# Designed miniproteins, single chains, continued (5), part 88

Each design is a single chain, and the fold is of that chain. pLDDT is the mean over its residues in the fold that is shown.

## One batch from the design tools (miniprotein)

Design m19056
Fold by ESMFold2-Fast:
Structure m19056 (fold): chain A 89 residues (1-89)
Amino acid sequence: SLEEVIERAEEVVKEEFETEDDFNRLKILVESTLTLLRMYALSLDTPTGRRIAEVLDEALERIQKAKSKEELEKVVRETFRELREIVRE
């Protein structure tokens, strides 16, 4: 399900934060995971998938502008919270 895919993506990102000490590499890994999630959401061709893709587009832009691990973690936390709200509707 889409909920399971989002939960798995959040787990992957959490592991990336725990295992990668280099900020620039962590940023690339997080961007990669969210890009794959966006592609998956769009592949569903549903209104919910489109809304998720819009949230992820904004998240990816915010990640590009993030200057610290703390800023990156905040963007990720807020993004997954919003994604969870969308799939529960």
Scores: mean pLDDT 88

Design m19057
Fold by ESMFold2-Fast:
Structure m19057 (fold): chain A 100 residues (1-100)
Amino acid sequence: NLADILQTEANLPPALANALADALENGASVEDIALILQNYLKDPAEKSRSLAQAIIDVAQGMPAEEAMTKYGLKLPSHKALLEAVERYFLAHPEKRALFS
């Protein structure tokens, strides 16, 4: 499932992986994802929002590398997270309808 992929491939803590997976599987907004990220990663709201926008764009079909460039993301941890999301939605393209 998405939570397991986020934990194993993106090395996210179980609590964050579960919260993010649940939100994405329920078609959560950028604002909802940003709040989850801010709560767990303690980054400023602006940075959490940029990462949340990248996550949603990748869930909608944008390649992880393109999303990193678009939102100015440079951390290996952010790349791993976006690549994990990309792999999940490539395997489950029907779930992209959650964000349409």
Scores: mean pLDDT 82

Design m19058
Fold by ESMFold2-Fast:
Structure m19058 (fold): chain A 76 residues (1-76)
Amino acid sequence: EFKKKAEQLLNEAIQKANAISDYIGGIVQLAYKNFKKGDIDSTEFSILVAISIAVEKGDGELYRILQEFIEYLGKL
């Protein structure tokens, strides 16, 4: 069930990121694409970039969702 929770968190992050900007939304969408391919390293890298942007924008909710995703990614 960790994969389902990870996908749910990514979908929530995409919606939140798109509300901030299409650019950030595109980064999270790229992470989702890589996650579906099983490319965990590229997924993690894209999410870390999105976390950095969320911190710069002061969006604590997006930061929390992305951080929780990284925790679930480590359990896969």
Scores: mean pLDDT 83

Design m19059
Fold by ESMFold2-Fast:
Structure m19059 (fold): chain A 63 residues (1-63)
Amino acid sequence: SLADLQAEADKILQQLDANTQKALQENADDPKKVALIQDVHDGMKAILNSSLRIAEEALRRES
């Protein structure tokens, strides 16, 4: 269901945020790595949101 997809996406986002915070802490002394980690986080979040939208549209077409 769409609700199940949203719940799964929320879990993935929580894990992504946790992993990002850990990476930021481990690289806090390197501003270039911090910027790269933030860019990767933003990119992965955008990909997840786009994938969720595609999955939601596919489910709507089957209804």
Scores: mean pLDDT 83

Design m19060
Fold by ESMFold2-Fast:
Structure m19060 (fold): chain A 95 residues (1-95)
Amino acid sequence: SQEAAREQFRARHPALAALFEFMKEAVKNGETSALLAIVETITRAEGVDEEEREEYLESAREMAPEGKEASEEELARARALAEAALAERRAAEAA
C-alpha cells in the first residue's frame, strides 16, 4: 500500500522524508522563499551549473507562486533540512 511504502521510505531515509514533508507544507502554504533556499542549497552542493540552477529555481516559484517571505530562522531551518538530506545520501553512497 502507499501508506506502507511511505513508512518504509521514512524508516530508510528519515532526513529526506523530513525534507519532503517540509517542502510539501511549504508548497501548500505558498512559502516560496523557503523552497528557493532548499533548491539553492541542494543545487550548490551538487555542483549544478548556474543555468540549470535557474531552471530549478523557476520550477520552485511555479509550485508556490504566492511569494510568501520566510523569516531568517525559517530559511535556516529549510537549509538545515536540505543539508541533512544531502549528508544522509552521502552516508548511504559510502556504505
Scores: mean pLDDT 81

Design m19061
Fold by ESMFold2-Fast:
Structure m19061 (fold): chain A 80 residues (1-80)
Amino acid sequence: EKEKAIEALEQAKRLLETLPESPEVRASISLLDSAIEALREGKITAEFGYWVLEGVIGVAESIDPEVAKKIREIVEQVLK
């Protein structure tokens, strides 16, 4: 559901905000903000929102694998 996808993206954004400032982190946060807005407006599907999350997880993994793991756990909890 759209609400679950928004929740997952918002939680992922909060985790990214705990990382040190970098261009990749800033770009990932901006992508999540855009996806959350588009989900609220019905412009994208929950499935597309999760595709954006996969890209962001890749960025997080390169900086802090533990943060990437936490984002994956959020997605798994939401999909159950």
Scores: mean pLDDT 81

Design m19062
Fold by ESMFold2-Fast:
Order: structure tokens, then C-alpha cells, then sequence
Structure m19062 (fold): chain A 69 residues (1-69)
């Protein structure tokens, strides 16, 4: 049951990060910070939240690199 709740939260946070990315760098950075804070407060979900942040940072870097190439 907890694993299913974590999956649902991760999906909602992923959607929130994508929405923030569309709004701009400052909004994206703020959403990343919010998720990092949530990870610190919830040790059981920390690894999943940190992995989500890493995945989105990588996607963001790849998209920004494509705009300059």
C-alpha cells in the first residue's frame, strides 16, 4: 500500500516538474527545491524523490543543449 502511494506521489511530482519546466528555469528550480525538501522530511520516499529530481535535471540539460546545437 505504501509503495503504491509513493508511485502515485512520484507521478504527480513528475507532472508538476514538467509543468514547472514549461513555465521557465526559475519555476523549475523552485519545484526541484520543493521536492528535495519533501525528500528530507520523508525518508521512506527519499530515494524515489531524489531519483526523480536527477532524471528531470538530465532531461532539462539535454533539452537546453539541443536548443544551442
Amino acid sequence: KKKEEIRKKVKELAESLFEAYKKGQNEFDREIKRIEELAKKDPESREQYENLVKAFRKIYEEEEAKKKA
Scores: mean pLDDT 77

Design m19063
Fold by ESMFold2-Fast:
Structure m19063 (fold): chain A 67 residues (1-67)
Amino acid sequence: SSQQSLQKLNDTALEIGKKVPSVKEYAEEFVKSSIEQKLSKFSVLGGKVLEEAGQEYLQQLAQGFGS
């Protein structure tokens, strides 16, 4: 379901934030955002993940979104 997919994406974002503290604030903002804001907030989070954590974590986040 869309709710299960969203929860998986939220969980993935928070896990990356736990491993990379500089990303944690952006992951929490993404999780707290409304459904209408999720795409915009995902773009911001993805940029920070790439900048601070690198391509491996960005790929994990993208897989969470596309699963």
Scores: mean pLDDT 76

Design m19064
Fold by ESMFold2-Fast:
Structure m19064 (fold): chain A 68 residues (1-68)
Amino acid sequence: SELAELLARETPLSRSQANALAGLMEMHGIENIDEEVIRALIEALELPESLLPALLRVAKRIRERHLA
């Protein structure tokens, strides 16, 4: 998916981590992905909190592209 590709490019996440996170974000709906949802996903996937700024940037770019 485009979201998984952007996550892999913009973050130090592995391809498998990027795919898992992209799937969860797509299940929530891209239009519903805000900081609170990103924080919850970081906790659920046991990712480093240091990823928050990069994940917010990716979410913003995908929302701007209106990706489903």
Scores: mean pLDDT 79

Design m19065
Fold by ESMFold2-Fast:
Structure m19065 (fold): chain A 59 residues (1-59)
Amino acid sequence: KPLTPEEKEVVDRAVDRALQRHTDPLEAIRDALGEVKRELPDAPVRAYQYAVERVRERF
């Protein structure tokens, strides 16, 4: 199921912030997932998958 534009914006911001704080991809993934969970507590599994995909594409 595709993410809404609002969900995508939250995930993209979480990923951008995590990548600014971490040089290690696993640390960036953990930070981004934590932020997605805080900002979107009812987030679908796809939001977490998208966050991981975005971080991995940068490395």
Scores: mean pLDDT 81

Design m19066
Fold by ESMFold2-Fast:
Structure m19066 (fold): chain A 73 residues (1-73)
Amino acid sequence: GLALTPEEVKALVVIYNRGKATVEEIAKATGISRATAERVLDNLVARGLVEREKEGDEVWYRPAPDEVIARAL
C-alpha cells in the first residue's frame, strides 16, 4: 500500500474525529507547523484520502467520499 507518514496518520485521525478540519486546526492538534500541515494535507488530497474545499480565506479538509462515485454512475 501507499506509505503514510506519522504526520499524515495524525492528520487523518483529526479529520475523521472532527468530520472536517482546517489546516490551522490540524497544525494545532498535531503540534506541527502550518506549512507542514499544508504539505501533509496536500499529499492526503493527492492520494484521494481527504478532499479539500475552500470557503473565502479558509480551507476545509474532509474524509474522501466512500467509493469515488456516490452511486451516480
Scores: mean pLDDT 74

Design m19067
Fold by ESMFold2-Fast:
Order: structure tokens, then C-alpha cells, then sequence
Structure m19067 (fold): chain A 116 residues (1-116)
């Protein structure tokens, strides 16, 4: 089993890649910064910042992988709504699917159940 830090870093990489691919497909001029750090209490924290001022902070030491994925999907939904003025459910599902596929490619033993 890989460490929580390794899972968080691979999740950050997958998230950055999927955002880049979908932003390019949609013609969205949005940059995303993803950072994985260890806080003062030793918790593994993922922070996502967008160029428009959006911020998502997730604690991998306290939240399940499914909870983290649901929060990432919700954050993406809000970004698309802000950028395009509407939410496309198929695009949100595509984001979730690509993110899970990239994560499973590096961690094939991870069992993921998404509630959309």
C-alpha cells in the first residue's frame, strides 16, 4: 500500500493533467496550481488554486479518497459554471471519469466509489 503522501501527490498530478486537457478542449484560459504539503500536525493537505481566485483545500489524513474526489468534482463544476455560465453534466462526468482512470493507472489496488 502506498503512503497517503504518495496518493496525494499522484492525485494532484492527475487533477492538474485532467484540468489542462478539459480547459484546452473548452478554450478556457484558466491556470490551476496544485500543491501537496504536510501541516504542523503532520496531516497531508492538498491545496488547489485557480487563476480566478478559486481555492479548494483537502485533508487526505481526515477525508476518504471518495470524499476528496467528490470535493474535486464539485470544485470543477463551480469553475465550469463560472467560466461558461452553465453546467454540462456530461462534462462533469467526463472530469470524474478521467480523474479516476489516471489515479487507478498509478494505484490499481485503489477501490473508488463515486456518488455524482
Amino acid sequence: MKSKEEIARDFAEALSEVFRELAKKLGIDLTVEVKVEKDANGNIVLTIRTSDGGVLRVDFSKESLEDVLERAVAFFRKLIEKATGKVDPELVAEFARRLVERLKEKHPDIEVKLTL
Scores: mean pLDDT 75

Design m19068
Fold by ESMFold2-Fast:
Structure m19068 (fold): chain A 87 residues (1-87)
Amino acid sequence: DKAKVGAVIKGALMGGDMESVRKLTEQYPDVDYSGIKVDMTGVDLSASDEELEKQLAQLIKENGDVGKIAALAMVLSARGIDPSKFL
């Protein structure tokens, strides 16, 4: 699903993971992520990396809300974790 790829690219971009942005945009050049809005609602910033990774993986598996996927990808990218490994 192109929407979840766009959400991960948006999150990586906002989290500062430029290498994941470059890799994903090269693999998915037709994915438009510009319209994706990060939704931080329900994101627990005190949660462990492992818990946030589990939440991102579950949302991607379920084709969940793209704004929440982008939010979790952003937080993980800011923590130095590659969110594209869950695609």
Scores: mean pLDDT 84

Design m19069
Fold by ESMFold2-Fast:
Structure m19069 (fold): chain A 82 residues (1-82)
Amino acid sequence: MAELEAQLQALLDRFKAAVEAGDAAAARAAGQALIDLLRANREAIADYLMETEGLSRAEAEAAVDAALARAEALTEQGVAAA
């Protein structure tokens, strides 16, 4: 999990830097990579939330799906703001 958290943080930092620099293309690329990484690791993240937060599987999966929806919305907002 720690490696996944580090990868997610690196992509988030890249996304923020791109938005701040006004680089819409870089912001979209970083945001899409973040979304793809979350989708690829959905089950691992859900398992982690069940272990650390005491969530049921359904609650953990709903939390990951909500995070994905937010990441998609924030990516579009960041691209528009850049």
Scores: mean pLDDT 81

Design m19070
Fold by ESMFold2-Fast:
Structure m19070 (fold): chain A 65 residues (1-65)
Amino acid sequence: SMEEIEKYLDELEKKLKSAKTEDEQRQLLIEGIAEVHELAKSRDEFMEANLKIAKIVLDLKKEKE
């Protein structure tokens, strides 16, 4: 469900912000993308999950710069 995906992404964002290295962030993103793809049961959930991941990644880039 989308609720389950959003809960997972909230925890993923916290882990990504606490990660000390770019390699740790990369590994968390790879594992996180795989997990949300397993949790997505519809095309719409899949698209929404990927858009939320993209937003998290963009926010992380802005914090570094």
Scores: mean pLDDT 79

Design m19071
Fold by ESMFold2-Fast:
Structure m19071 (fold): chain A 97 residues (1-97)
Amino acid sequence: SVEELLEEARRLIEEAERRIREGDLEGAARALIEAIHLASKAVLLDPTNEEARELLERAIAGARDVMARSTDAQIRLDLGIAVGMAHIALGVADLSL
């Protein structure tokens, strides 16, 4: 359900934010990629769901923060792809309104 996707996305975003504070950028990136996938799916399933859009934007912001801090090219690439896919999901959802 959309509710279950949003609950898990929120948990992963909170985990990522904690990991960023701890300096665990690799762990933060993994959590953010999963959160982006779940929140993107929620936005596509329910385009009018404001919580889904807010969580996706929060995950994108976290991903950009990790990309700015990380010197690991693989982490930056994986997060960049996830952020790109998130923007595609938002664009597709907007066409459904």
Scores: mean pLDDT 91

Design m19072
Fold by ESMFold2-Fast:
Structure m19072 (fold): chain A 103 residues (1-103)
Amino acid sequence: SVTDKLVKALRTMFDEVLKDEELLKEVKEVLEKNKDKSDAEKALAVFKLIAEKYKDTGLGLFARGLAENIQKYLEGKLSEEERKEVEAVLEEMKKRFDELLSS
């Protein structure tokens, strides 16, 4: 499904991001700053960071697209199918954030 492909692409993106020790540190700092925020707000902050650091790359463009969709999700501007895709993204991100903060 489209959702399965998105989740797989997210895992690939995070595996690449985790190789960048400086970016990993900044991601952890953003998560700590947003610890009392919703999963959607945490994911939005992280994807904006990745999009800025990986400007003009496929990873940066992918992260920017995810940030735009999460922003629309927070604004209530998505279709039912698009909301389900964002919710699957948020579930995967929550798992990744929990792993990052426990290490």
Scores: mean pLDDT 82

Design m19073
Fold by ESMFold2-Fast:
Structure m19073 (fold): chain A 106 residues (1-106)
Amino acid sequence: VKTLSPEELAFRLAYREELDRIYENEPPETIPLSIMIVDVRFYPNADPESQELLKENMRKIIQSLLEQGVISEEEAQELLNLLDNEDYDGLIALLERLIARLRAQA
């Protein structure tokens, strides 16, 4: 296991604190989408290794949501296109719309 720099450790701790806040305050249905918003917010300030991990995690979340029927194939493709084009503002806007839809269905 690679020894983390103080900066890498601080980044990972801040990321974990945001995830813990989501898990404590949100219903299970919106947690994956809220995690993706955190991933997008942390991505521009992450080191290259952390950026790759965040991007991989976002792709895995999209795939999981599609497999669970939470989002449509069209919505999954739109999320992937925004991620691949690094359109983070568009990605956050779509994630917020999906969260609002899930909350309205509850």
Scores: mean pLDDT 78

Design m19074
Fold by ESMFold2-Fast:
Structure m19074 (fold): chain A 82 residues (1-82)
Amino acid sequence: EEEKKKQELIDVANALATEAERRGLPDIAAEVKELIDKMKKGEISIDEAAEQLRRVLDRLEAAGWPKERVEALKKTIDEIKK
């Protein structure tokens, strides 16, 4: 179950990195890719990764991302954490 939660968070993080690059935010995309690498190596917990992804979403909303998209992704992260 924990490996499934980890993979689901990695999938969310990959989607965020891809969207950040497409929207002209390569620095945020690079930070998210670093987070994915740390998750894959087991260097951070699922809870820590979820908190960092929520912080990234706050920064993306401040950068002009649609509120509905940000809220949907936050809900997905919370559901993965259970």
Scores: mean pLDDT 81

Design m19075
Fold by ESMFold2-Fast:
Structure m19075 (fold): chain A 58 residues (1-58)
Amino acid sequence: MSEEQKEAAEKSAKGTAEMVKAGMSERAAFDLGKREAEEAGLSEEEATKAAQEGVKAA
């Protein structure tokens, strides 16, 4: 991944983890985190990975 894609993935993972910690369901946080990562230019596979890592980190 490029540095920009890596930063987008890390930001998505952190955001997803914060949403879960704030009381959002894991499913809702995953769906939103994945969407934000895809909007930032990550592929579906990379966005899915980033969102899953965020949920696991929570």
Scores: mean pLDDT 80

Design m19076
Fold by ESMFold2-Fast:
Structure m19076 (fold): chain A 62 residues (1-62)
Amino acid sequence: SEELIERAAELLVERLGLSPRQARGIAQVAADMGPEVAGQYAERYLGQDKERVVELLREAGL
């Protein structure tokens, strides 16, 4: 849902310092393909801790 994507993006900006564009992109991948795939993407392309990204996405309800 759009609300879950926005909540997840907000958490990624607040907790990891991602740009709003990057955070929304990761949240969208999580909504479409699941939090594990989104975490792998963030690890590979944004240098983030995969487990931390997955944790935050799940906290948001993704």
Scores: mean pLDDT 88

Design m19077
Fold by ESMFold2-Fast:
Structure m19077 (fold): chain A 67 residues (1-67)
Amino acid sequence: MPTEEEIAEALALIVRGISLVAAKYEDPETVLAETERILQRLAEKYGLPDLAERVLADVRAELEKIK
């Protein structure tokens, strides 16, 4: 079975995927703000502050490609 940290990573990847789909139809700034909020809650719950920063940076990088 995955560790709690691996479960947090999987949840963050789901949030990333949904955010990238949402950004095709919504304002990217709004999507990033909501994504950050959700990722910060996950990072706090699992005690993984780097999780929110790392995944949010990945989402930002992908959104820059969608220019």
Scores: mean pLDDT 78

Design m19078
Fold by ESMFold2-Fast:
Order: structure tokens, then C-alpha cells, then sequence
Structure m19078 (fold): chain A 94 residues (1-94)
């Protein structure tokens, strides 16, 4: 399942981020984005896929911030906020 693969890659990205391996954290976050985007192509109303996409972009933002790229970090933060908002809207939808 693509969304489960995305979640697994988010978990790996967080682990490497916490270890200070920012390059590997970015690679796993990018894999998570790829799987989440594939899940959204199959079901664009899947709130879990939007939430995972948000989580992956938060990891990218933190990794780039730690590497001193504040502009990329801020841009990824904005994407994460946008995708979290979409997830929240879908969860709240009755």
C-alpha cells in the first residue's frame, strides 16, 4: 500500500534526522513524498496521504534549517502547513 510505504519512509527520515544525518533524512523524506503523491493520484481525498505529505515536508524543512538553508526551510514549512490544512479539512468534512 502506497500510503503505508510513505509512512515507513517518514519514520526512517525522522530517525536519520534525529541522528544528524540530514542527507539521508532528506532522501527518505523525498521517498515519502513520492509514495504520498502516488496515493493521492489514486485517492485525492485521502486525509492520511495529505498528513504524511505534510510530515515529509516538515522533515525537509528541519533538515535544510539544520544545514543552514533557511530559504528552502521556510518554503518547505509553508508547503507542510498547506498540506496539513488540506488533511484537516478532509478529516472535518461530514
Amino acid sequence: KKVEEAIKNVFKAVDYLNKGDYETAIKYAEKAIKFAEEALREDPDNPLAWAVLSAAYKILARAYEKMGDTEKAENFKKKAEEYQKRADELIAKR
Scores: mean pLDDT 87

Design m19079
Fold by ESMFold2-Fast:
Structure m19079 (fold): chain A 100 residues (1-100)
Amino acid sequence: SAIAAALAALSDENIPLYENNTIENLKEILKARLAMLEELMPSLTDEGKKLVAEKMMELIKKVIELLEKGASLEEIQEEEEKLLEELRRELLEEMGLPLP
């Protein structure tokens, strides 16, 4: 799964996506994940993997922006879910599967 591959690339055993951290710590973790994706992007040759990586970068940039504006963790989680749902839809479309 392209989603699983991108999430595995973003996930560190010490910094899971859903960890309850302070705003400052969360922002630093997100910047580190963004840097990791930017490093991985040039090595991706699969269109599905590129799509997942691009969407994850968009998500991370959006969450960092929301954190800088003082958004709540609830608002951030809502934005994350919206982008993950859109990614699932785009991947289903790419694979020729029925859209939800």
Scores: mean pLDDT 66

Design m19080
Fold by ESMFold2-Fast:
Structure m19080 (fold): chain A 77 residues (1-77)
Amino acid sequence: HMTPEELALEDAITEALRNKRPETLHFTATTVAQLARALSRGGTPLKVEVTAKDAHIGSENAKKALEKALEQRKAAE
């Protein structure tokens, strides 16, 4: 089961990639959740260029969640 934070990140990633033609990517919800977790862990820079088949519009909260995860990753550097 996904945590609320992972779900919010999934929405943010999906919205961001919708603008970059999500059809070029093919990731499952599970993969998106793994990416959200990886962003929080830090280490080798991970490309957040994945998308769900069903693109949807994210919320402002989703965007904030993505920014927070990226900032945590930067701090871990």
Scores: mean pLDDT 48

Design m19081
Fold by ESMFold2-Fast:
Structure m19081 (fold): chain A 77 residues (1-77)
Amino acid sequence: LLNLTIEEIKKALESVGIEPNTYRIALALELAGVPESEIRRIVGVPGVTDELERGIEKVRKELSEEQKEGIVKNLKK
């Protein structure tokens, strides 16, 4: 549905100085406008929806506005 690979998402995170992990990848997908259903399939964490949501929220608070904008910009390229 999106031509984005997990490798491209990881590179976008690395471009703003962030080490990729499940929650950081999930946040990057959310910032790129990917629906929650697709994010859940991509990160492969069935039955842990609350944990995924809490993890994404913690990462969102860890990142600066510039880092979030950098992720979106790199994913659009």
Scores: mean pLDDT 72

Design m19082
Fold by ESMFold2-Fast:
Structure m19082 (fold): chain A 79 residues (1-79)
Amino acid sequence: LSEEEKKEALEGSKLLSEAAKYGSQGNVEKAKKLLEEASKYPIVKDGAEGALDLLNQGNVVTATVVAGLSSAEASFVAE
């Protein structure tokens, strides 16, 4: 990954981690907004969109897990 891509992965990871935190608290509205922001980063887009789709289906638990795992993966590939 380029330095720019690593920085984007770290930013996306932070947004996904925060989305997972709000999802675990049942704050679906804030989680959705954070996932929408994360989806703008190509490196985390698939994970963010997957989690957002699950939230839109009402599957908050699985969406939170997907967001958390995607955050961990993005953090790992960044460094």
Scores: mean pLDDT 82

Design m19083
Fold by ESMFold2-Fast:
Structure m19083 (fold): chain A 83 residues (1-83)
Amino acid sequence: AAARAEAEAEIREFAEALAEALVRAGILEPEEAAELRERLVAELLALLPVAEEEAEKLGEESPEKERLRAFIARVAALWREAE
C-alpha cells in the first residue's frame, strides 16, 4: 500500500521538477508546464511497464537520459513492490 503511494509521489515530484526545468530553460511557458505536469503523471502511471523497458534502451547518451532512466527504474521498483 505505502509503495504505491510512494510511486505516485515520485512521479508527481519528477513531473514538477521536469516542468520547472523546462520553464527555466525557456522551452515551456508556466501555463504549459502545469498542463504537462498533470498529463505526465497520468501517462507515466499508465505506461510504467513500457517506460521501464524503453528507459533501459536509452543507454548513456546524455545526463538527462541517464537521470530519466534512473527515475523510471526507481518508480517501477516501487510499483512492483506495491504488487
Scores: mean pLDDT 65

Design m19084
Fold by ESMFold2-Fast:
Structure m19084 (fold): chain A 67 residues (1-67)
Amino acid sequence: MAEEARRYADRLIEQLKKIADNLTDKQIENALIAFEAYLRSLTTDPEVLAELIARLKKTFEEIKKKK
């Protein structure tokens, strides 16, 4: 369900922020690819996927700016 995918994405973003300080930019980029693939397995709704992927990318850009 889309709601389950959104809740999972929120948890992933929080966990990513917690460990991001210990990760290199390359490790963060690899994590984005893996999380994007997992989100696609949870929902096939293209609008929900686009929303969640955009949120993940925004989080990664924020992390990169702080490093």
Scores: mean pLDDT 74

Design m19085
Fold by ESMFold2-Fast:
Structure m19085 (fold): chain A 87 residues (1-87)
Amino acid sequence: EPPLITARLSAGRYYNEGKTVEEVIADADRATQALVEMARRGLGKVEVEIRDIPTLAENKQKAEEIRKAVMTAGERLKAALDEVNAA
């Protein structure tokens, strides 16, 4: 049976690293392409785990924007994986 691969998208990690929303989207899109390809090749069963940003973030506005970007990327990844599983 293929190994279980868990993809973690962490808004808190991106915020703590000082990433811009554009960098978060680009990183998530690259990861999505790689994970979908792995699933298509049968290298593993892929699951997505999304983590929220800490509530004590100094810049709450930036933290919320990064959280939304990560959530949107996670939804797109799940949709792409669902298409692979349906095929």
Scores: mean pLDDT 67

Design m19086
Fold by ESMFold2-Fast:
Structure m19086 (fold): chain A 76 residues (1-76)
Amino acid sequence: SGAAYREKLLAELREIQRDVLLDPSKAEEALKRLEELSKVADPEVQGLIKSTMTNIKSRKELLEAQAARKAAEAAQ
């Protein structure tokens, strides 16, 4: 049923977000996996995937900016 599929996807999305929080190097892999899921998902589920991708992308950009700043300071 749609409800069971939605619950499965929400659990997957939470796990992806948690994994990326713990290991930022997984962000790119997570975004690819979410993009793949969005291709087979219905419109309701696509909305949830899009929100999750936006969250992961924003966090990735923040961490990349922090890493770049740290690298620049080390290169003084």
Scores: mean pLDDT 77

Design m19087
Fold by ESMFold2-Fast:
Structure m19087 (fold): chain A 62 residues (1-62)
Amino acid sequence: AAIEQRFRAAFREHLESLGYSEEQIEMLVEGGLELVREVLAANPDLDADALIEALINGQPIS
């Protein structure tokens, strides 16, 4: 999905900036995606774009 692709790209760039290895980035991105899917499934009223922005850009979800 487009939301998952956007999250994957943004989170990958963030982890690369922190100096994680490719193997660690792959594991963390997959874990992060699984968690995001679970949170969205449990909270269907939550805006996926707002969640991604809060997680990657450090803005709190209003």
Scores: mean pLDDT 72

Design m19088
Fold by ESMFold2-Fast:
Structure m19088 (fold): chain A 113 residues (1-113)
Amino acid sequence: MEEIIKEVEKGFEALEKGDYETAAEHFEKALEIAKKTKNVDTAVLALLHFLLGYARYLLGDQRAPGGSEFLLMYKMLKDEELKAKLLEISLAFSRKTPISELKEKVIELIKKL
């Protein structure tokens, strides 16, 4: 979990600098670590797919493979409160919320899982 959080933090730092390519690389690294980590919550995988898709969207990649994977992982979740929290976070990204606040919301959720 700690290595996943470090890569997510680096991804957000890159987003704050407008370096969307570096942000996508860090979110992709976090996702690869999560896929290899035993007992990672499906909500963490959903969040990381969303973050990767968001960074790729900012790069102009409208094919958004991360968006499709987010929806698939989201549908696999049985916890309705966790589903609501993931939806809240995804909507915050569309509402021009400051990157620093988005980072705090994402990191806090990952730490609680």
Scores: mean pLDDT 77

Design m19089
Fold by ESMFold2-Fast:
Structure m19089 (fold): chain A 82 residues (1-82)
Amino acid sequence: SIAEKVAEAVRQAALDAGASPETAEAMGRKWREAVEKAPESDRATLAATYAAQAGRDNGASPEIVARMAFAATKAAGGTSGL
């Protein structure tokens, strides 16, 4: 599902940026729940917003937050907006 793709993309981006496995999994879960509840038209924007929020809530650096937001947006189908 798109929610599973968002969760995995977020988890992988966080790990690549040096976040702990626990932090990466927590971020992925939060964004998966958010995307599953969103209307299809809003999923890309919501994914990016929740990605940034999840990163900050878990103490991620601005660089990690940006990479997570990018990965989540792509996974949610926002390719035309990038």
Scores: mean pLDDT 70

Design m19090
Fold by ESMFold2-Fast:
Structure m19090 (fold): chain A 88 residues (1-88)
Amino acid sequence: SQQQQILDQALEFARQLAEELAAKAQKEYKVPPVFADDLISRSVQRVTQALQQQQAQQPQSLQQYLDLARAIVEQVFEELKTKYGTSQ
């Protein structure tokens, strides 16, 4: 229960961060609307897998899960900037 709440908080953080980065990219790089959906979807999928793997091996603190979620979202963001031609 408590551990599930920590995981849910980390996933919600990942969604919010992905949404904020998508909004920033739309303003700065004029990315297509589907960029936001792709960023959120891929970030949530990768964060979910990473959190489940960590939980199965060794429970982590909320801060460690938030740091992991941030790193994954930022990595997905950079990958999508390349995919949509926005890194130039």
Scores: mean pLDDT 80

